Designed miniproteins, single chains, continued (3). Designs and how they scored, part 73

Each design is a single chain, and the fold is of that chain. pLDDT is the mean over its residues in the fold that is shown.

## One batch from the design tools (miniprotein)

Design m10530
Fold by ESMFold2-Fast:
Structure m10530 (fold): chain A 64 residues (1-64)
Amino acid sequence: SEIDEAVAKLKSSDLSTRWEGVATLARIGGPEAVAALRELSTDADPVVATLARYALRQLETPKP
């Protein structure tokens, strides 16, 4: 699925690919993207966890 591809990108060693993963999950939005980001926010790789929290914040923080 597109979410699985975005998760794989976010776990990549390439910085540009990681940002593509973040952008894709933020674009998809919705409960499945939020669930995937919540799982990634506890990942053993601190960079992956930080990027997941960043994307999750963008989806969950209300806009004025």
Scores: mean pLDDT 76

Design m10531
Fold by ESMFold2-Fast:
Structure m10531 (fold): chain A 83 residues (1-83)
Amino acid sequence: DPVASLIAEAERLAAEARRLAAESPDPAVKQRLLDAAEGVRRAIEEARALPRDAAGTAQAMELLSRAGEEAKRAIDEARAHLA
C-alpha cells in the first residue's frame, strides 16, 4: 500500500522533527520543526479521510509527499544549525 508506506515515512519524519525541536536551543528552529511536524500530522489526517480509489490515492500521495519534503527540509536546516 503506497499510502500506508508514505504515512509510515511521514510519521518517522514528524518524530525526528519533534526530537530535534526538543534538542534545539534556538526558538525559531524549534518552532519551524514543530510547524513541520504539525503539517505532517494534518496531511496524515487528510490522507486517511480520502477514499481508497485511484483519485483518493493520488491526492493522499501528493499531500504526504509535500508534507514529507517540507519536514525533510526543516530537519536538514536544523541539523546544519546544530552542527
Scores: mean pLDDT 85

Design m10532
Fold by ESMFold2-Fast:
Structure m10532 (fold): chain A 76 residues (1-76)
Amino acid sequence: MSEEEKKAAEEIAKIKKENNLVWTDEATEKVARILGKVLGKEEETVKKWLLGEARPSTEDGLRLYKIGLEVTKLLK
């Protein structure tokens, strides 16, 4: 996992902690922006992936999965 992906996971974990581990619309928007920057995608595209409205490529999906695992570790 890249340093950028690790930083994204840390920022996402902070957002989740600040929102008591609940996904709000505001938290979803912030996470989509962070992930979009790291993945080189538009935040609206990533937001659609997070909401299940669109599917990422296999490569982008694996990168999202790895970031999600790191977020989970940081929330412990």
Scores: mean pLDDT 77

Design m10533
Fold by ESMFold2-Fast:
Structure m10533 (fold): chain A 63 residues (1-63)
Amino acid sequence: DVEVMKEASREILKELGLEDTEEDVIVQVGLALGALVEKEGLSPEEAIERFDKKFEEVKKKKE
């Protein structure tokens, strides 16, 4: 669900102290993954895993 991806990205960026007004889901996901790599020092694979975990958490709360 595109809306769950957007919400997960927004929560990650907010947790890292970043603000995002981007509406394109692909760009927003990219910003969240990039912020995890840059600010948390995660590998790309670790950033994807953390994003996936956040996505499942948001999906569960929204349903």
Scores: mean pLDDT 75

Design m10534
Fold by ESMFold2-Fast:
Formats: structure tokens, sequence, C-alpha cells
Structure m10534 (fold): chain A 62 residues (1-62)
């Protein structure tokens, strides 16, 4: 897909986990997945959590 090519080009460290990211954020758009890939590459945990919240993902504490 165009998203796979974009992530492989700009965020090569995230490309191997892109399918896992899609499963974690099943409601995310390709644009939101690119934003998440950038956040992962930049180590921006706050931005990644905000994207997750926008997509209804809650981190359950054990």
Amino acid sequence: SPLDEEVARHYPGVAPILDDLRRALPRATDEELLEAARAIQDGDADRLLEIARRNGVTLAQP
C-alpha cells in the first residue's frame, strides 16, 4: 500500500512493526498511522498516547 512505502522510506525502524500498529489502532487512518510512525521514531511517547486515545485505545494498568 502507499502507507507501507511511505513508512519504509521515512521511518524504516517502524516498517517491521507497521502491521502490529495497524492491529493496535484498527480505526486509524493512513495519515494517523504515519503520525504514529513518526512519534515512535522520534521517541515522542506523549504524541503516540494522544493518537491512541483519539482511536479509543486505553492502556490498562495491571
Scores: mean pLDDT 77

Design m10535
Fold by ESMFold2-Fast:
Structure m10535 (fold): chain A 70 residues (1-70)
Amino acid sequence: SAAERLKERLVEELVALAREYLASTDRAEQQALLGRIQALYREAEATLSPEEVEELEERLEKRLRELEAE
């Protein structure tokens, strides 16, 4: 479905931004990346149901846990 494709895209974009955030040593860059992460969360909340946002958050948490184990 379109909602499933959107969730997959948002999770991948959020994980990519999280990787950049963790690799950054510049506070201004970190703040800009955090702003982008917040914007994607707002897009998710505006376009997905609360249940779909919860599913997205669960997938993101799993992916971030895997990232921390790298």
Scores: mean pLDDT 84

Design m10536
Fold by ESMFold2-Fast:
Structure m10536 (fold): chain A 87 residues (1-87)
Amino acid sequence: MEELLKRLEELIDEIAKKDPETAKALRSMLEMIRNAIEEGNEKGAKLAAQRAATVADQLAKGFAKSNPEVAKLLEEARELFLELYES
């Protein structure tokens, strides 16, 4: 759990170097997941992680032609959000 959250934070920091607005949106989603975990709301945390994975996928598809490097980082974020949902 903690390692996945740390890896997501690091990945979002890399996205921020290229697109700070997208990174801000992902950080807000990660914060919602962290808050749900802290509140003991496992169902809420999993649903938030699944939603974040969907948003990351949609953003990655949007960046695929214009900025493939950002698209790749977003695909990695999607996989980590899904792994968080499965854990």
Scores: mean pLDDT 83

Design m10537
Fold by ESMFold2-Fast:
Structure m10537 (fold): chain A 94 residues (1-94)
Amino acid sequence: SPEEKELKEKLSEALQKMSLGILNKDLELFEKAVEELKKILEEHSFSEEEKEKLLEIINQAIEYIKNDKRFSEEEKEKMIKLLEELKETVKNTK
């Protein structure tokens, strides 16, 4: 449906912004993208399969950040905390 297509496009855009924030060390873009993802998850229903895929993407982002030498330990802690909170939002989505 047009609504499903719009949801998928918004989700894809937010995930791309999150990845770009990590890649470019743009913490403001990263935080904004995580907030957008959280809002999308709170406003829409997701299947268990879709939730599992999102959790895999978030876990991959956490592991990437842990191994990225460009970030300070304080920056890593803040970013990982936001992603762990995002994982809880995914798990609690109806």
Scores: mean pLDDT 87

Design m10538
Fold by ESMFold2-Fast:
Structure m10538 (fold): chain A 91 residues (1-91)
Amino acid sequence: MQAEIEAAQKGIQEAADKVAAELEKEGNAEGARAARALGARAQAEISDHGSDKELVKALVRAMVKAAVEAGLISEEQAEKLLAAFEEIIDA
């Protein structure tokens, strides 16, 4: 349980940093900050609810959707983040 949570949190951080680095290369510093913030929030949800993978995925999907609606990240970047986060949570 604890080792699985730590591995998932590390994976989420790495996925968020990868998307943030792509956004920074595009000149979107605000989007990069949003991607890292989403990663930090997803890590917190895994810490609080890691035994309930479906709840964690639902919360992460809601947060990413809110970031797209706020114009902080593109739909393409949101799809990349969600695919990576859900794969890590399901592992």
Scores: mean pLDDT 80

Design m10539
Fold by ESMFold2-Fast:
Structure m10539 (fold): chain A 110 residues (1-110)
Amino acid sequence: KKKELEKLLEELEEALEALEAAREAVEAGDLEAARAALRRAKAELKEALEYALKAEDEKTIKLLQEAGEVLQEAEKELDSPEPDLERIRELLERALELAERAKEEVLKKL
């Protein structure tokens, strides 16, 4: 369990960095940078979810599943012909909140 939780924490920290980069890119109007950061965040959250499943951490699993759904919605909006940047920002903030809550749950067990 401890090794899985340590890996989960590592992937969550990478996901949080990628989500912050995506938010900053959206604020700057840099849609290509936002897409790249969003793809990285999705990949890191997928890795985090795999470790949460191995650790059998039900609360963290649910938080990461919800974060993944929110990011998929953000990706669809970002790929639209006229992206709603405010909507994307709100979705990224929601994903950051969910990932931060997941990190707090993991830290309580380390």
Scores: mean pLDDT 87

Design m10540
Fold by ESMFold2-Fast:
Structure m10540 (fold): chain A 68 residues (1-68)
Amino acid sequence: SNEEKLEQLRAMLDEMIASLKAAGYSAEQIIARLETIRNYLLSREENEELRKGIEEITEEQIAKVKAL
């Protein structure tokens, strides 16, 4: 389902952010990677529900990184 796909995306991004932080990447570098991932996923996705979910999840993750 689209819900399961978006839940998987959130989990994968959480793990990626944790790994990049542990490896010493800056917030700016992590945000740049999240923006690249968002743009790439949106360039490939035609389903409106998934597009909205991708935007919401990636924006939420970027905001969390900025708040650190």
Scores: mean pLDDT 88

Design m10541
Fold by ESMFold2-Fast:
Structure m10541 (fold): chain A 79 residues (1-79)
Amino acid sequence: SALEELEKTLEELDAAIRQYAQQQLAQGVPQSVVDAQLATFQQLLDAMRQYARDNPEKAEQMLEQLKKELEQLKELLAK
């Protein structure tokens, strides 16, 4: 289902964001800044997951947008 694929895509996005955070730490970004950013992203991903569950008819549209964002983030990580 679109909702199941959306949840999987959100998990992949969370993993990619955490990988990006580790790269930022390695480049000298302060731990406190990275921790605050990760907390903000986690809240956003949780809100998106809940919205999709409450509005399953929107899941397909959300999935297409999230897949595009995930692909862009993966491209940044592959440099």
Scores: mean pLDDT 83

Design m10542
Fold by ESMFold2-Fast:
Structure m10542 (fold): chain A 88 residues (1-88)
Amino acid sequence: MSEEQRQEEIDDAYRMGRTIARLEHEREEAKRRGEDPLYIDTLDGMIRIMEGVFNLSIENARKTWGEEVAEEMRRAFERGYREAKEEL
């Protein structure tokens, strides 16, 4: 509810974008390496959980601060995702 809490949610969205990009990259690399299917399934599960957590964070932000902050969080997520992909 504070300005500091709002900024933390935006920063968390950015970090989530980066994490999902890294997990997706590891999943594709694991497939190329011929890793155990259970490991690949675990990575898929982690990605799904992170996506669910992000969606919940967006809905909570929309209810708490409104659509503008939810949009800011979505942009932060996309930025984190893009930057992480460019680093890989």
Scores: mean pLDDT 86

Design m10543
Fold by ESMFold2-Fast:
Structure m10543 (fold): chain A 63 residues (1-63)
Amino acid sequence: STAERIAALKAEISRLLGVDVRDWDLEELERAAVRAVIEGKLTPEQVARLGALMREIAALEAE
């Protein structure tokens, strides 16, 4: 169930970033998020959503 939950969260991140991140670890996700923010590719709402999704993945992986 945890793996399925993480996969669903990564699918949402893939949609936000426009790339498939399902095989990426948290460090890859962090690097991609920083790049997207620096490049101005995301709205403030999308940045907040991305942060929330990444925090949820981190919490689930800490189990």
Scores: mean pLDDT 80

Design m10544
Fold by ESMFold2-Fast:
Structure m10544 (fold): chain A 81 residues (1-81)
Amino acid sequence: SPVLELLEETKARIEKAKSKEELLEVIEETIRRLREIGAPVWLIQMLEEMKEFVKTSKKSVEELKKAVLAGLDVMAALARS
C-alpha cells in the first residue's frame, strides 16, 4: 500500500527530527504526499489534527516525537483494516 509505505517513511523521518519545526515540516510534507496519492479524508484529517497538536503544544521535542509516532501507529493500524 502506498499509504502504509508513506506512513512508515514518515515514522523514520520523525525519529530523526531534532526540533518542533522539523516535526511540523515532516507532517506537512506527509499531508501533501497523502493528498497526491488520493489517501482517504479520515487519514488527512487525523494528520491535520496531529499537526495542530504539535504546533500548539508546549511539550518537549522528545514528548512530541512519542505522541506523533504513537498517532502514526494508530493511523497505520486503521489503514490496514
Scores: mean pLDDT 89

Design m10545
Fold by ESMFold2-Fast:
Structure m10545 (fold): chain A 65 residues (1-65)
Amino acid sequence: MTLEEVLKEVEEIEKNNELDLKKLEELMARLQRQMRAAIEAGDWKGVAQLQEALARLSELVKKAE
């Protein structure tokens, strides 16, 4: 799974207002794994994009509670 695919899923969840906690938690886990891989690769641009996506996803989790 590419960085673009993960970011696109976050956008689709925001657009469709899908507040399924289980799906959000699974996506957060995937984002965290992608961020780890980006850090190991030295892809700081990717890290910045993933941090923004995680912040947006955390806001959706708060709304789902």
Scores: mean pLDDT 75

Design m10546
Fold by ESMFold2-Fast:
Structure m10546 (fold): chain A 94 residues (1-94)
Amino acid sequence: SEFDQALLRLHQAVIEGDVEAALEAVEEMFKIDFEKAKELYTPSEELLKEIQSLAEEPLPEETLVKIAMKYHVVEVIVGREAAEKYVKEEIKKL
């Protein structure tokens, strides 16, 4: 399926340390099937609240979960400081 192909691209990008490809794969997965993406990664309530606190208005659940998964991807490939900076910059673009 298209979702399984996007998931394989995500795994490959993480192995290769390609942050841009990994973030693109996450975006694709959420566009194809949000519920299936959410089943693969369930972010903590603490992380969701932290992300929401950076926004001036309430964010849709899909946006919160997607940003949380992207945070996790950046944290795994680069590190926590880069992941925190990434989330702040993404919220600023909304």
Scores: mean pLDDT 85

Design m10547
Fold by ESMFold2-Fast:
Structure m10547 (fold): chain A 64 residues (1-64)
Amino acid sequence: MTTVQFTLYDAAGNLAASGTTRAEDLPDVLRAQLPPGSYTGTGVFTQEDGTVHTVDLDVDVPAP
């Protein structure tokens, strides 16, 4: 199972969220933890075989 270590900043550049979760759960975790808005940052994805991928994250959390 792939895990992701994420770090996200709000539109003003302030740290909004960081943590580690399953890659498949990341969108739901972010929607639950972050208020509506646009966020950017980095995700470090680690696969079960030890392969590591670093990707840029661009996340929009919709208003209710």
Scores: mean pLDDT 79

Design m10548
Fold by ESMFold2-Fast:
Structure m10548 (fold): chain A 68 residues (1-68)
Amino acid sequence: SMLDQKISQFKQTWQQIQQLSDQLSADPNNKQVSQQLDQLTQQFLQIGQELYSMDKEKFDKTSDEIGS
């Protein structure tokens, strides 16, 4: 379903953010990684808003899972 695809995108984007965040922690002056992190963070927030609008309970559950 579209909902399941959106949940998958939300989780995948979060994983990418975590990886880039780790890279930036190792090299704080890496402007390319910083820019990619900013872009993915914006995309993550947009996906989250869409998911919340589609299914608040699924959003809350998924958000809790990735935040643990």
Scores: mean pLDDT 88

Design m10549
Fold by ESMFold2-Fast:
Structure m10549 (fold): chain A 62 residues (1-62)
Amino acid sequence: SKKEKANAEIQKLMDETRKKSQELLDKAGAGTPEEAERYFKEQDELLKETNAKIDKIVAEAK
Protein backbone atom coordinates (compact mmCIF):
# COMPACT_ATOMS: atom_id res chain seq x y z
CA SER A 1 0.00 0.00 0.00
CA LYS A 2 1.02 3.65 -0.35
CA LYS A 3 1.03 3.93 3.45
CA GLU A 4 3.52 1.05 3.84
CA LYS A 5 5.81 2.60 1.20
CA ALA A 6 5.54 6.01 2.92
CA ASN A 7 6.41 4.42 6.31
CA ALA A 8 9.51 2.78 4.78
CA GLU A 9 10.65 6.10 3.27
CA ILE A 10 10.07 7.90 6.59
CA GLN A 11 12.08 5.23 8.45
CA LYS A 12 14.96 5.67 5.99
CA LEU A 13 14.85 9.47 6.46
CA MET A 14 14.85 9.05 10.26
CA ASP A 15 17.92 6.79 10.06
CA GLU A 16 19.72 9.30 7.80
CA THR A 17 18.73 12.19 10.11
CA ARG A 18 20.06 10.27 13.14
CA LYS A 19 23.43 9.83 11.41
CA LYS A 20 23.59 13.51 10.42
CA SER A 21 22.63 14.56 13.95
CA GLN A 22 25.49 12.44 15.35
CA GLU A 23 27.91 14.03 12.85
CA LEU A 24 26.82 17.51 14.01
CA LEU A 25 27.34 16.48 17.65
CA ASP A 26 30.83 15.14 16.82
CA LYS A 27 31.62 18.43 15.02
CA ALA A 28 30.47 20.55 18.02
CA GLY A 29 33.97 20.23 19.53
CA ALA A 30 35.48 22.53 22.15
CA GLY A 31 32.30 23.86 23.88
CA THR A 32 32.60 27.58 23.17
CA PRO A 33 29.32 29.58 23.06
CA GLU A 34 29.84 30.19 19.33
CA GLU A 35 30.22 26.45 18.63
CA ALA A 36 27.11 25.73 20.73
CA GLU A 37 25.06 28.31 18.75
CA ARG A 38 26.28 26.81 15.44
CA TYR A 39 25.41 23.30 16.64
CA PHE A 40 21.86 24.28 17.69
CA LYS A 41 21.30 26.19 14.43
CA GLU A 42 22.48 23.23 12.33
CA GLN A 43 20.31 20.82 14.37
CA ASP A 44 17.27 23.11 13.89
CA GLU A 45 17.91 23.25 10.12
CA LEU A 46 18.28 19.43 10.00
CA LEU A 47 14.94 19.00 11.83
CA LYS A 48 13.20 21.46 9.47
CA GLU A 49 14.57 19.64 6.40
CA THR A 50 13.53 16.23 7.79
CA ASN A 51 10.03 17.47 8.68
CA ALA A 52 9.60 18.97 5.18
CA LYS A 53 10.61 15.63 3.59
CA ILE A 54 8.22 13.72 5.87
CA ASP A 55 5.38 16.14 5.01
CA LYS A 56 6.04 15.56 1.29
CA ILE A 57 6.00 11.76 1.71
CA VAL A 58 2.76 11.94 3.75
CA ALA A 59 1.12 14.24 1.16
CA GLU A 60 2.10 11.88 -1.69
CA ALA A 61 0.71 8.90 0.29
CA LYS A 62 -2.75 10.50 0.64
Scores: mean pLDDT 78

Design m10550
Fold by ESMFold2-Fast:
Structure m10550 (fold): chain A 95 residues (1-95)
Amino acid sequence: SPEEEVLAAIDRLALRALIAVNMGLSKEEIKNIVKREADRVLELVQKHLPEIAGEVRKLAEELFKKLDEAPDDPNVWLRIVQEFAERVAELVRKA
């Protein structure tokens, strides 16, 4: 389903962030990976669930602001990414 496609993209975002953190990638490399995956989530949401697209875009803006302001602690970066993933997944399931 369209909802399953969006949820799969969210899971992919969270998984790729986890792998990047576990590989010891830099904050900037992790941000670049997360940006590509978040852009895919936004594209799929805009296509399949346009009613929540504005809220998901706000969550993405908050995600990158939080990552920029985060301390040099990969566990904090991962928590920020997981919070975004969980909040977007909740919006998708309630749509």
Scores: mean pLDDT 89

Design m10551
Fold by ESMFold2-Fast:
Parts: structure tokens; sequence; C-alpha cells
Structure m10551 (fold): chain A 114 residues (1-114)
């Protein structure tokens, strides 16, 4: 059985912005979901390197977080967002009901669209 999943990577910018990169994918396991997260993180890192940005990678509740020379308050806000996204991804992967999964997907989309 395949589950619709949203992989997400957060970037705290030196300009004081929080950017979220995401992809909608179908996964058959938590392992495939983890792989989708890694693949998105690699794509985002290459993009940021090509833009000449010097970023450090952190992991917060399974969510990759790239930090530029960002203000501390922006990093803290990005970490809180990452924790919320990671919790919702875990709920999505462990929820057997299709209607409940659809509600979690919409909650993730709302959180990303900040």
Amino acid sequence: MTIKFISAVIYATKEGKIEVFYEEVEVSSGEEAALAQVELAEKVEEKLKKEGRKVKLRNVEGIPLFVDDAPKEVVEKAEKLAKKLGELQQKLLTTPDEEERKAILEEIKELIKE
C-alpha cells in the first residue's frame, strides 16, 4: 500500500527569512520516506551551493535544516517549524486511516505555506 507523503527541507536565510522546500511523493515504507527526505536535502544543498551560499546542515526531528549566517531568532523559529513538520510526518506514516492521512497532509501544506 502506498502513502502520499510530503518531504520537506527548511532553510534559515542570512536575510532573516525561513524558506521551505518540499515535494509530494508516494512511499510504501518509512525507509522510502527517509530516502525522499535525503534526496530533497541533497537537491537543496546543491542549489544553495550554486547560489554561493555557505550553509551548515542540522537535523531536527528528521527534518533537514540548512542554516546560513541567520539571526538566532530566525534559527529558533525554523527549529520550531522543523519539529512540528517532523511530528506531522511521523503521524502521517503511522496513521492507517486514509481520511486522517489526508487531513494530516493538508495540515502539513498549511504549515509550509506560512
Scores: mean pLDDT 83

Design m10552
Fold by ESMFold2-Fast:
Structure m10552 (fold): chain A 73 residues (1-73)
Amino acid sequence: DRQTVLRHLRRLTLDMLQYGQTLDPQGRDYVLGQVRRMQRLTMDLLRQGVPPQTVQQYLDQFRMRTIRQSLQM
């Protein structure tokens, strides 16, 4: 349901912000920007009626992609 997605979003947000604190200023700023994009994407997908399970899969992929890209900067 929507509450499960929002709980998952909160956990990913905290995890990504904590990860960002271990990076240099450029990496930290990039991760912070991606967190904001992830939050907007989640709200947009929920508004469009995308199934909660699919939204969670997109969030997990978004997190993994963000971390991978931050390591290649």
Scores: mean pLDDT 85

Design m10553
Fold by ESMFold2-Fast:
Formats: sequence, C-alpha cells, structure tokens
Structure m10553 (fold): chain A 63 residues (1-63)
Amino acid sequence: VDQQLAALRAQLTAKNGALYDELRAGLEKARSHRERLALMEAGSDRLVDLMKQYNEEVEKVKK
C-alpha cells in the first residue's frame, strides 16, 4: 500500500511539473493576450483533472 501511494505521489509530481513546463513554453510562444488566457484556462482545467484522478487512485489503494 505505502509503495503504491508513493508511486502515485511521484506520478502526480512528475505530471504537475510537465504541465507547468508545457504551460510556460506555450506562454513564451503565445502572440496575443487571448491566446495566453486560453492556455492558462486549459492548464488550470488539466491540473484540476489531475488532482481528481490522484484522489480517486488514492481512495482505491486505501480500500
């Protein structure tokens, strides 16, 4: 159980870092304020989904 929880946490951290790096690279290439806003909104939605997936997997492992 503990090893599975540690693996899930490591995956969350890695995916979070990848999302942040992708968002930053996208913002550097964005040409307009509207494009930047769309990228930030998409990034926020992906982070929320990632947290929901993590919480669901943690609940499955705990039971």
Scores: mean pLDDT 76

Design m10554
Fold by ESMFold2-Fast:
Structure m10554 (fold): chain A 80 residues (1-80)
Amino acid sequence: MKIPKPTPEQQALLREALARMQKLADEAVAKGLDPSTAANLVVAGTLRLIGVMLDGGSVEEIRAEADAYIAKLEELVKKA
């Protein structure tokens, strides 16, 4: 089956979430986290958000998942 095309709002939210995750990953690397581990965290978060979107998730559901994942990354940056 063909994957549904994401809406402009879903695309904008994914770009915003990706930028926020990448910034936190860059901060974690600056604090001593391995760059490949940081990259894998961004990839994992992005794939999770895409999964919610492909499963018919609303903009609100994608935002909630993004905020939850970003909060986990913020805690990892604080501990690094």
Scores: mean pLDDT 78

Design m10555
Fold by ESMFold2-Fast:
Structure m10555 (fold): chain A 76 residues (1-76)
Amino acid sequence: MDSQIQQIADLLRQRGFSDSQVNAAIDYLRSNGTTSFIQRINDMLSNNTIDQIIADFEKRGVTFLADLFRANQAAQ
């Protein structure tokens, strides 16, 4: 689990997320993420566009992560 969370942090940095945004996402996942959800995010960050990831978060009611990803997209 910790290794997958670390991989998510690295993938977020590769996509241009700031350290504060990465830390916020990781803190959210440590508090609210299931193993299956963490695996899904890792897979989506490797294979999907930001728009697709935001749409998935919104469908699942994960508004915090959807808003965080939109903020990053708007800044780029």
Scores: mean pLDDT 82

Design m10556
Fold by ESMFold2-Fast:
Structure m10556 (fold): chain A 94 residues (1-94)
Amino acid sequence: SMEELKKKIEEELKEREELYKKVKEELLSRGVPEEKADIFAELIALDPEKGKKLLEEILGLLDGPPEELYKKAKEEAEKLKKEFEEKVKKALEE
């Protein structure tokens, strides 16, 4: 049912926003810069498994993350966000 799909998507949107806010606040409280905290929080909210793996790789570096890992995290988060927004739009328009 389209009605059931709409409700499920609305619930997923709320869960994503809550997870994003929680992760961002935790990262900011630990001294992570806001721009980086925003990117990782968004990635973790959209794909928790991939986001956690990437964050663990970055935290494992003594001299800080290479710019390539940071760029990949940002690009992946933007891609997942766009795909999720397109999925929501498609489901709500039908």
Scores: mean pLDDT 70

Design m10557
Fold by ESMFold2-Fast:
Structure m10557 (fold): chain A 86 residues (1-86)
Amino acid sequence: DQDIVNKAVEMYEKGEIKKGDKIASPAATPYSTNANIIAKLLGLTNVSVFSFGAVPEDVTVAEIKKSGAKYALGTLNVPDGVTQIG
């Protein structure tokens, strides 16, 4: 989704996202595709956390926190200190 990519670019231009930051995503299209585009474009590390719909949401939230990611795609709930991009 171009809107999600545009939002990530805007955050990078504002200095909110920095090179070397981590982004967490499900290992499933389209979330994995969007996360890979953002990571490649902005110099981030993409961390595949789970298969979409394969694990309970609380497990997903815990894995995002464990990954050290500052940003996440493809979940409705994120740990404190993590920003959902889309």
Scores: mean pLDDT 70

Design m10558
Fold by ESMFold2-Fast:
Structure m10558 (fold): chain A 68 residues (1-68)
Amino acid sequence: NKELEEFEKLVEELKKATEAPPVGKFSSGQRVAAEYLAERLGISLPKAQVLIEKFGATNSLYYASHIL
């Protein structure tokens, strides 16, 4: 799937990024999803928030479940 490929590419780019992207404030639900993504993908919490902002929390969790 194209979206899954885009998600995987962004995850790889975030893993290799020298600086964390700018992030806003988390809602409680977004924070929980971001914490899960950060742990599962091995990236920082701010980087995980970028995935949630791009794909949404539900879709990001779904795609992450299919990568690892």
Scores: mean pLDDT 73

Design m10559
Fold by ESMFold2-Fast:
Structure m10559 (fold): chain A 100 residues (1-100)
Amino acid sequence: EKKKEEEKKKLIEELKREIEELKEEIRKLEEELPSLDEEEQEEAKAEMTVLKARIGAYEKLIELLENNELSEKKKQLEEDIVAALEAMERSILDLIRRRK
């Protein structure tokens, strides 16, 4: 169980590093863009579009991974609440039985 959480965190960290590397590649292309001819500018812009699409995909994957972790925590809280309610019901029933 804990091993899966550590693997998720590791994957999120790797995806964040990939996003930063892709952002650096875009920055380099943007810096070079004014020095390029028209054909090279179109090629660079096309490459930037692909890199931006990859960043968007990785960001969405991180969001989905983080949301799954939140969903697991919500389920644990629901289980804890149900267990507390069941314990309280048993205590109330025992009190009613002792009064009869």
Scores: mean pLDDT 70

Design m10560
Fold by ESMFold2-Fast:
Structure m10560 (fold): chain A 74 residues (1-74)
Amino acid sequence: MDKVEEVNKLIREGIKRLGEIGEKYGLPHESAVLATAFALRAVGLLLDGKSVEEIRKELDEFIEQAEKYFKEKA
């Protein structure tokens, strides 16, 4: 799999996970906004020449911060 395909897979998996978190906390609109920000961050890291491993780590950290935000917001 090339780098773009791998990053696209990470974006799809992360968006699904953020949607599930948003439903869990009853914040689907906030989830949609964060999903957009997540995808834009992934693309930005790709454009900055980051490795797939670095992108995965940054995206995992994003999801952790998003879940914290949902817990505090709900």
Scores: mean pLDDT 84

Design m10561
Fold by ESMFold2-Fast:
Structure m10561 (fold): chain A 82 residues (1-82)
Amino acid sequence: ATKAAARILLTVSPKEEDRKKTIEEIKKIAEENNVEILAIEELSEDKILVFVEGTKEDIENFLEKVKSLPEVKSVESDVTDL
């Protein structure tokens, strides 16, 4: 399996409750897809930065599930092979 890392920029609802819910859902999706979360940074009320490691396939599955979350408006990802 190809090892990879990803830097993920999320645009979410600026409501604090939606942001907290999104972070908890992201943690759950990562665990379910064997993706390790290295860091989560709240850059602003509507921007969350997530750094992850895993296999390229697991990261791609993780990203598709994160994109499907109702509070997530957009996902920008940079995936690097390790």
Scores: mean pLDDT 85

Design m10562
Fold by ESMFold2-Fast:
Structure m10562 (fold): chain A 99 residues (1-99)
Amino acid sequence: GMEKVEEWLAEMDRVEALARQAIETWAKQRGEKVLSISLLAAGPDFALFLVEVEDKDGKKRYYLAFLRREADGWVLELYEVDEKTFKLDESKRETLRLP
């Protein structure tokens, strides 16, 4: 009923906040500064973010962050995106587990 929709919305707000915090922590550990995090798409079991960062050399880089639900929690997968081709480098995928 309506209560399940409200519970889902509250959980997604919480998980999106945790995902944004995890992205910022991940970037800081790499010596990168987060410039923006943009929500591209969301559903009951996923969210997709475009992450813009500035690296140690002052170069702008782009990452696609895919948040997905697993049986035991939420997982955030990060892919570097080539600015000119918009292709994902799956070999450089990083995975973060949310608390």
Scores: mean pLDDT 78

Design m10563
Fold by ESMFold2-Fast:
Structure m10563 (fold): chain A 62 residues (1-62)
Amino acid sequence: AAEAARKVYETATPEELERLSDEINRVIAEVDAQLTDPAARQAATGARVNEILRRKAEELEK
């Protein structure tokens, strides 16, 4: 997870990072709308963000 995030931030272009940020913000808003418990929101957001970063790291790997 941490290595995937580092790889994305080091390899991705500023435009790709902006699109990734938009996707993450959308996920946060979606989770926040569905869950009211702070711990559940943090866990759900973390899991979805980690999956997004992992997928993006794999896409950037040749």
Scores: mean pLDDT 76

Design m10564
Fold by ESMFold2-Fast:
Structure m10564 (fold): chain A 91 residues (1-91)
Amino acid sequence: MLTEEQLKAIERVAKKYVGDKIDDPEFQKKILEAIENVEKNGPRKLTPEELAELGDKLVPIVAAANYVRAKNGLPPIKEEDREAIAYEILK
């Protein structure tokens, strides 16, 4: 479980790219559904084109995913799923 300080740090990174949408219940639900979909299907390797589309968005999208999970009492996403989850959220 993330500490309050870690959660606030992750929130700051997430808000740099998604703004106030991070606090939207519908947006949080969409993030949780994207995470569940990737975890259900196991880790997927992205294509070079999908990785290029993520680019500098990977870190803030992963921060948003981990923030939403922490708010729901869930552990952080697995490192092996990071790119696949970020891409599902970016869609």
Scores: mean pLDDT 77

Design m10565
Fold by ESMFold2-Fast:
Structure m10565 (fold): chain A 69 residues (1-69)
Amino acid sequence: SSEIEKLELKINMLRMSYSASLLVAERARSKGTERNQQVAEQQSRDAERIREEIRRLEEELRRLREEEE
């Protein structure tokens, strides 16, 4: 269905954002300055929020797929 397709696209975009946030956090940590450590902590928090959103949307996707089966 179009709703399933939209949700799959949104989940894929969030997975890309999650990977980007983790990469930025890793790069910031490697620089070893206090400012970059703060950036790494913020990006790690952002990644955790994105991960929770992905979980919620994946649960919704599972329910929609069950309704089509």
Scores: mean pLDDT 85

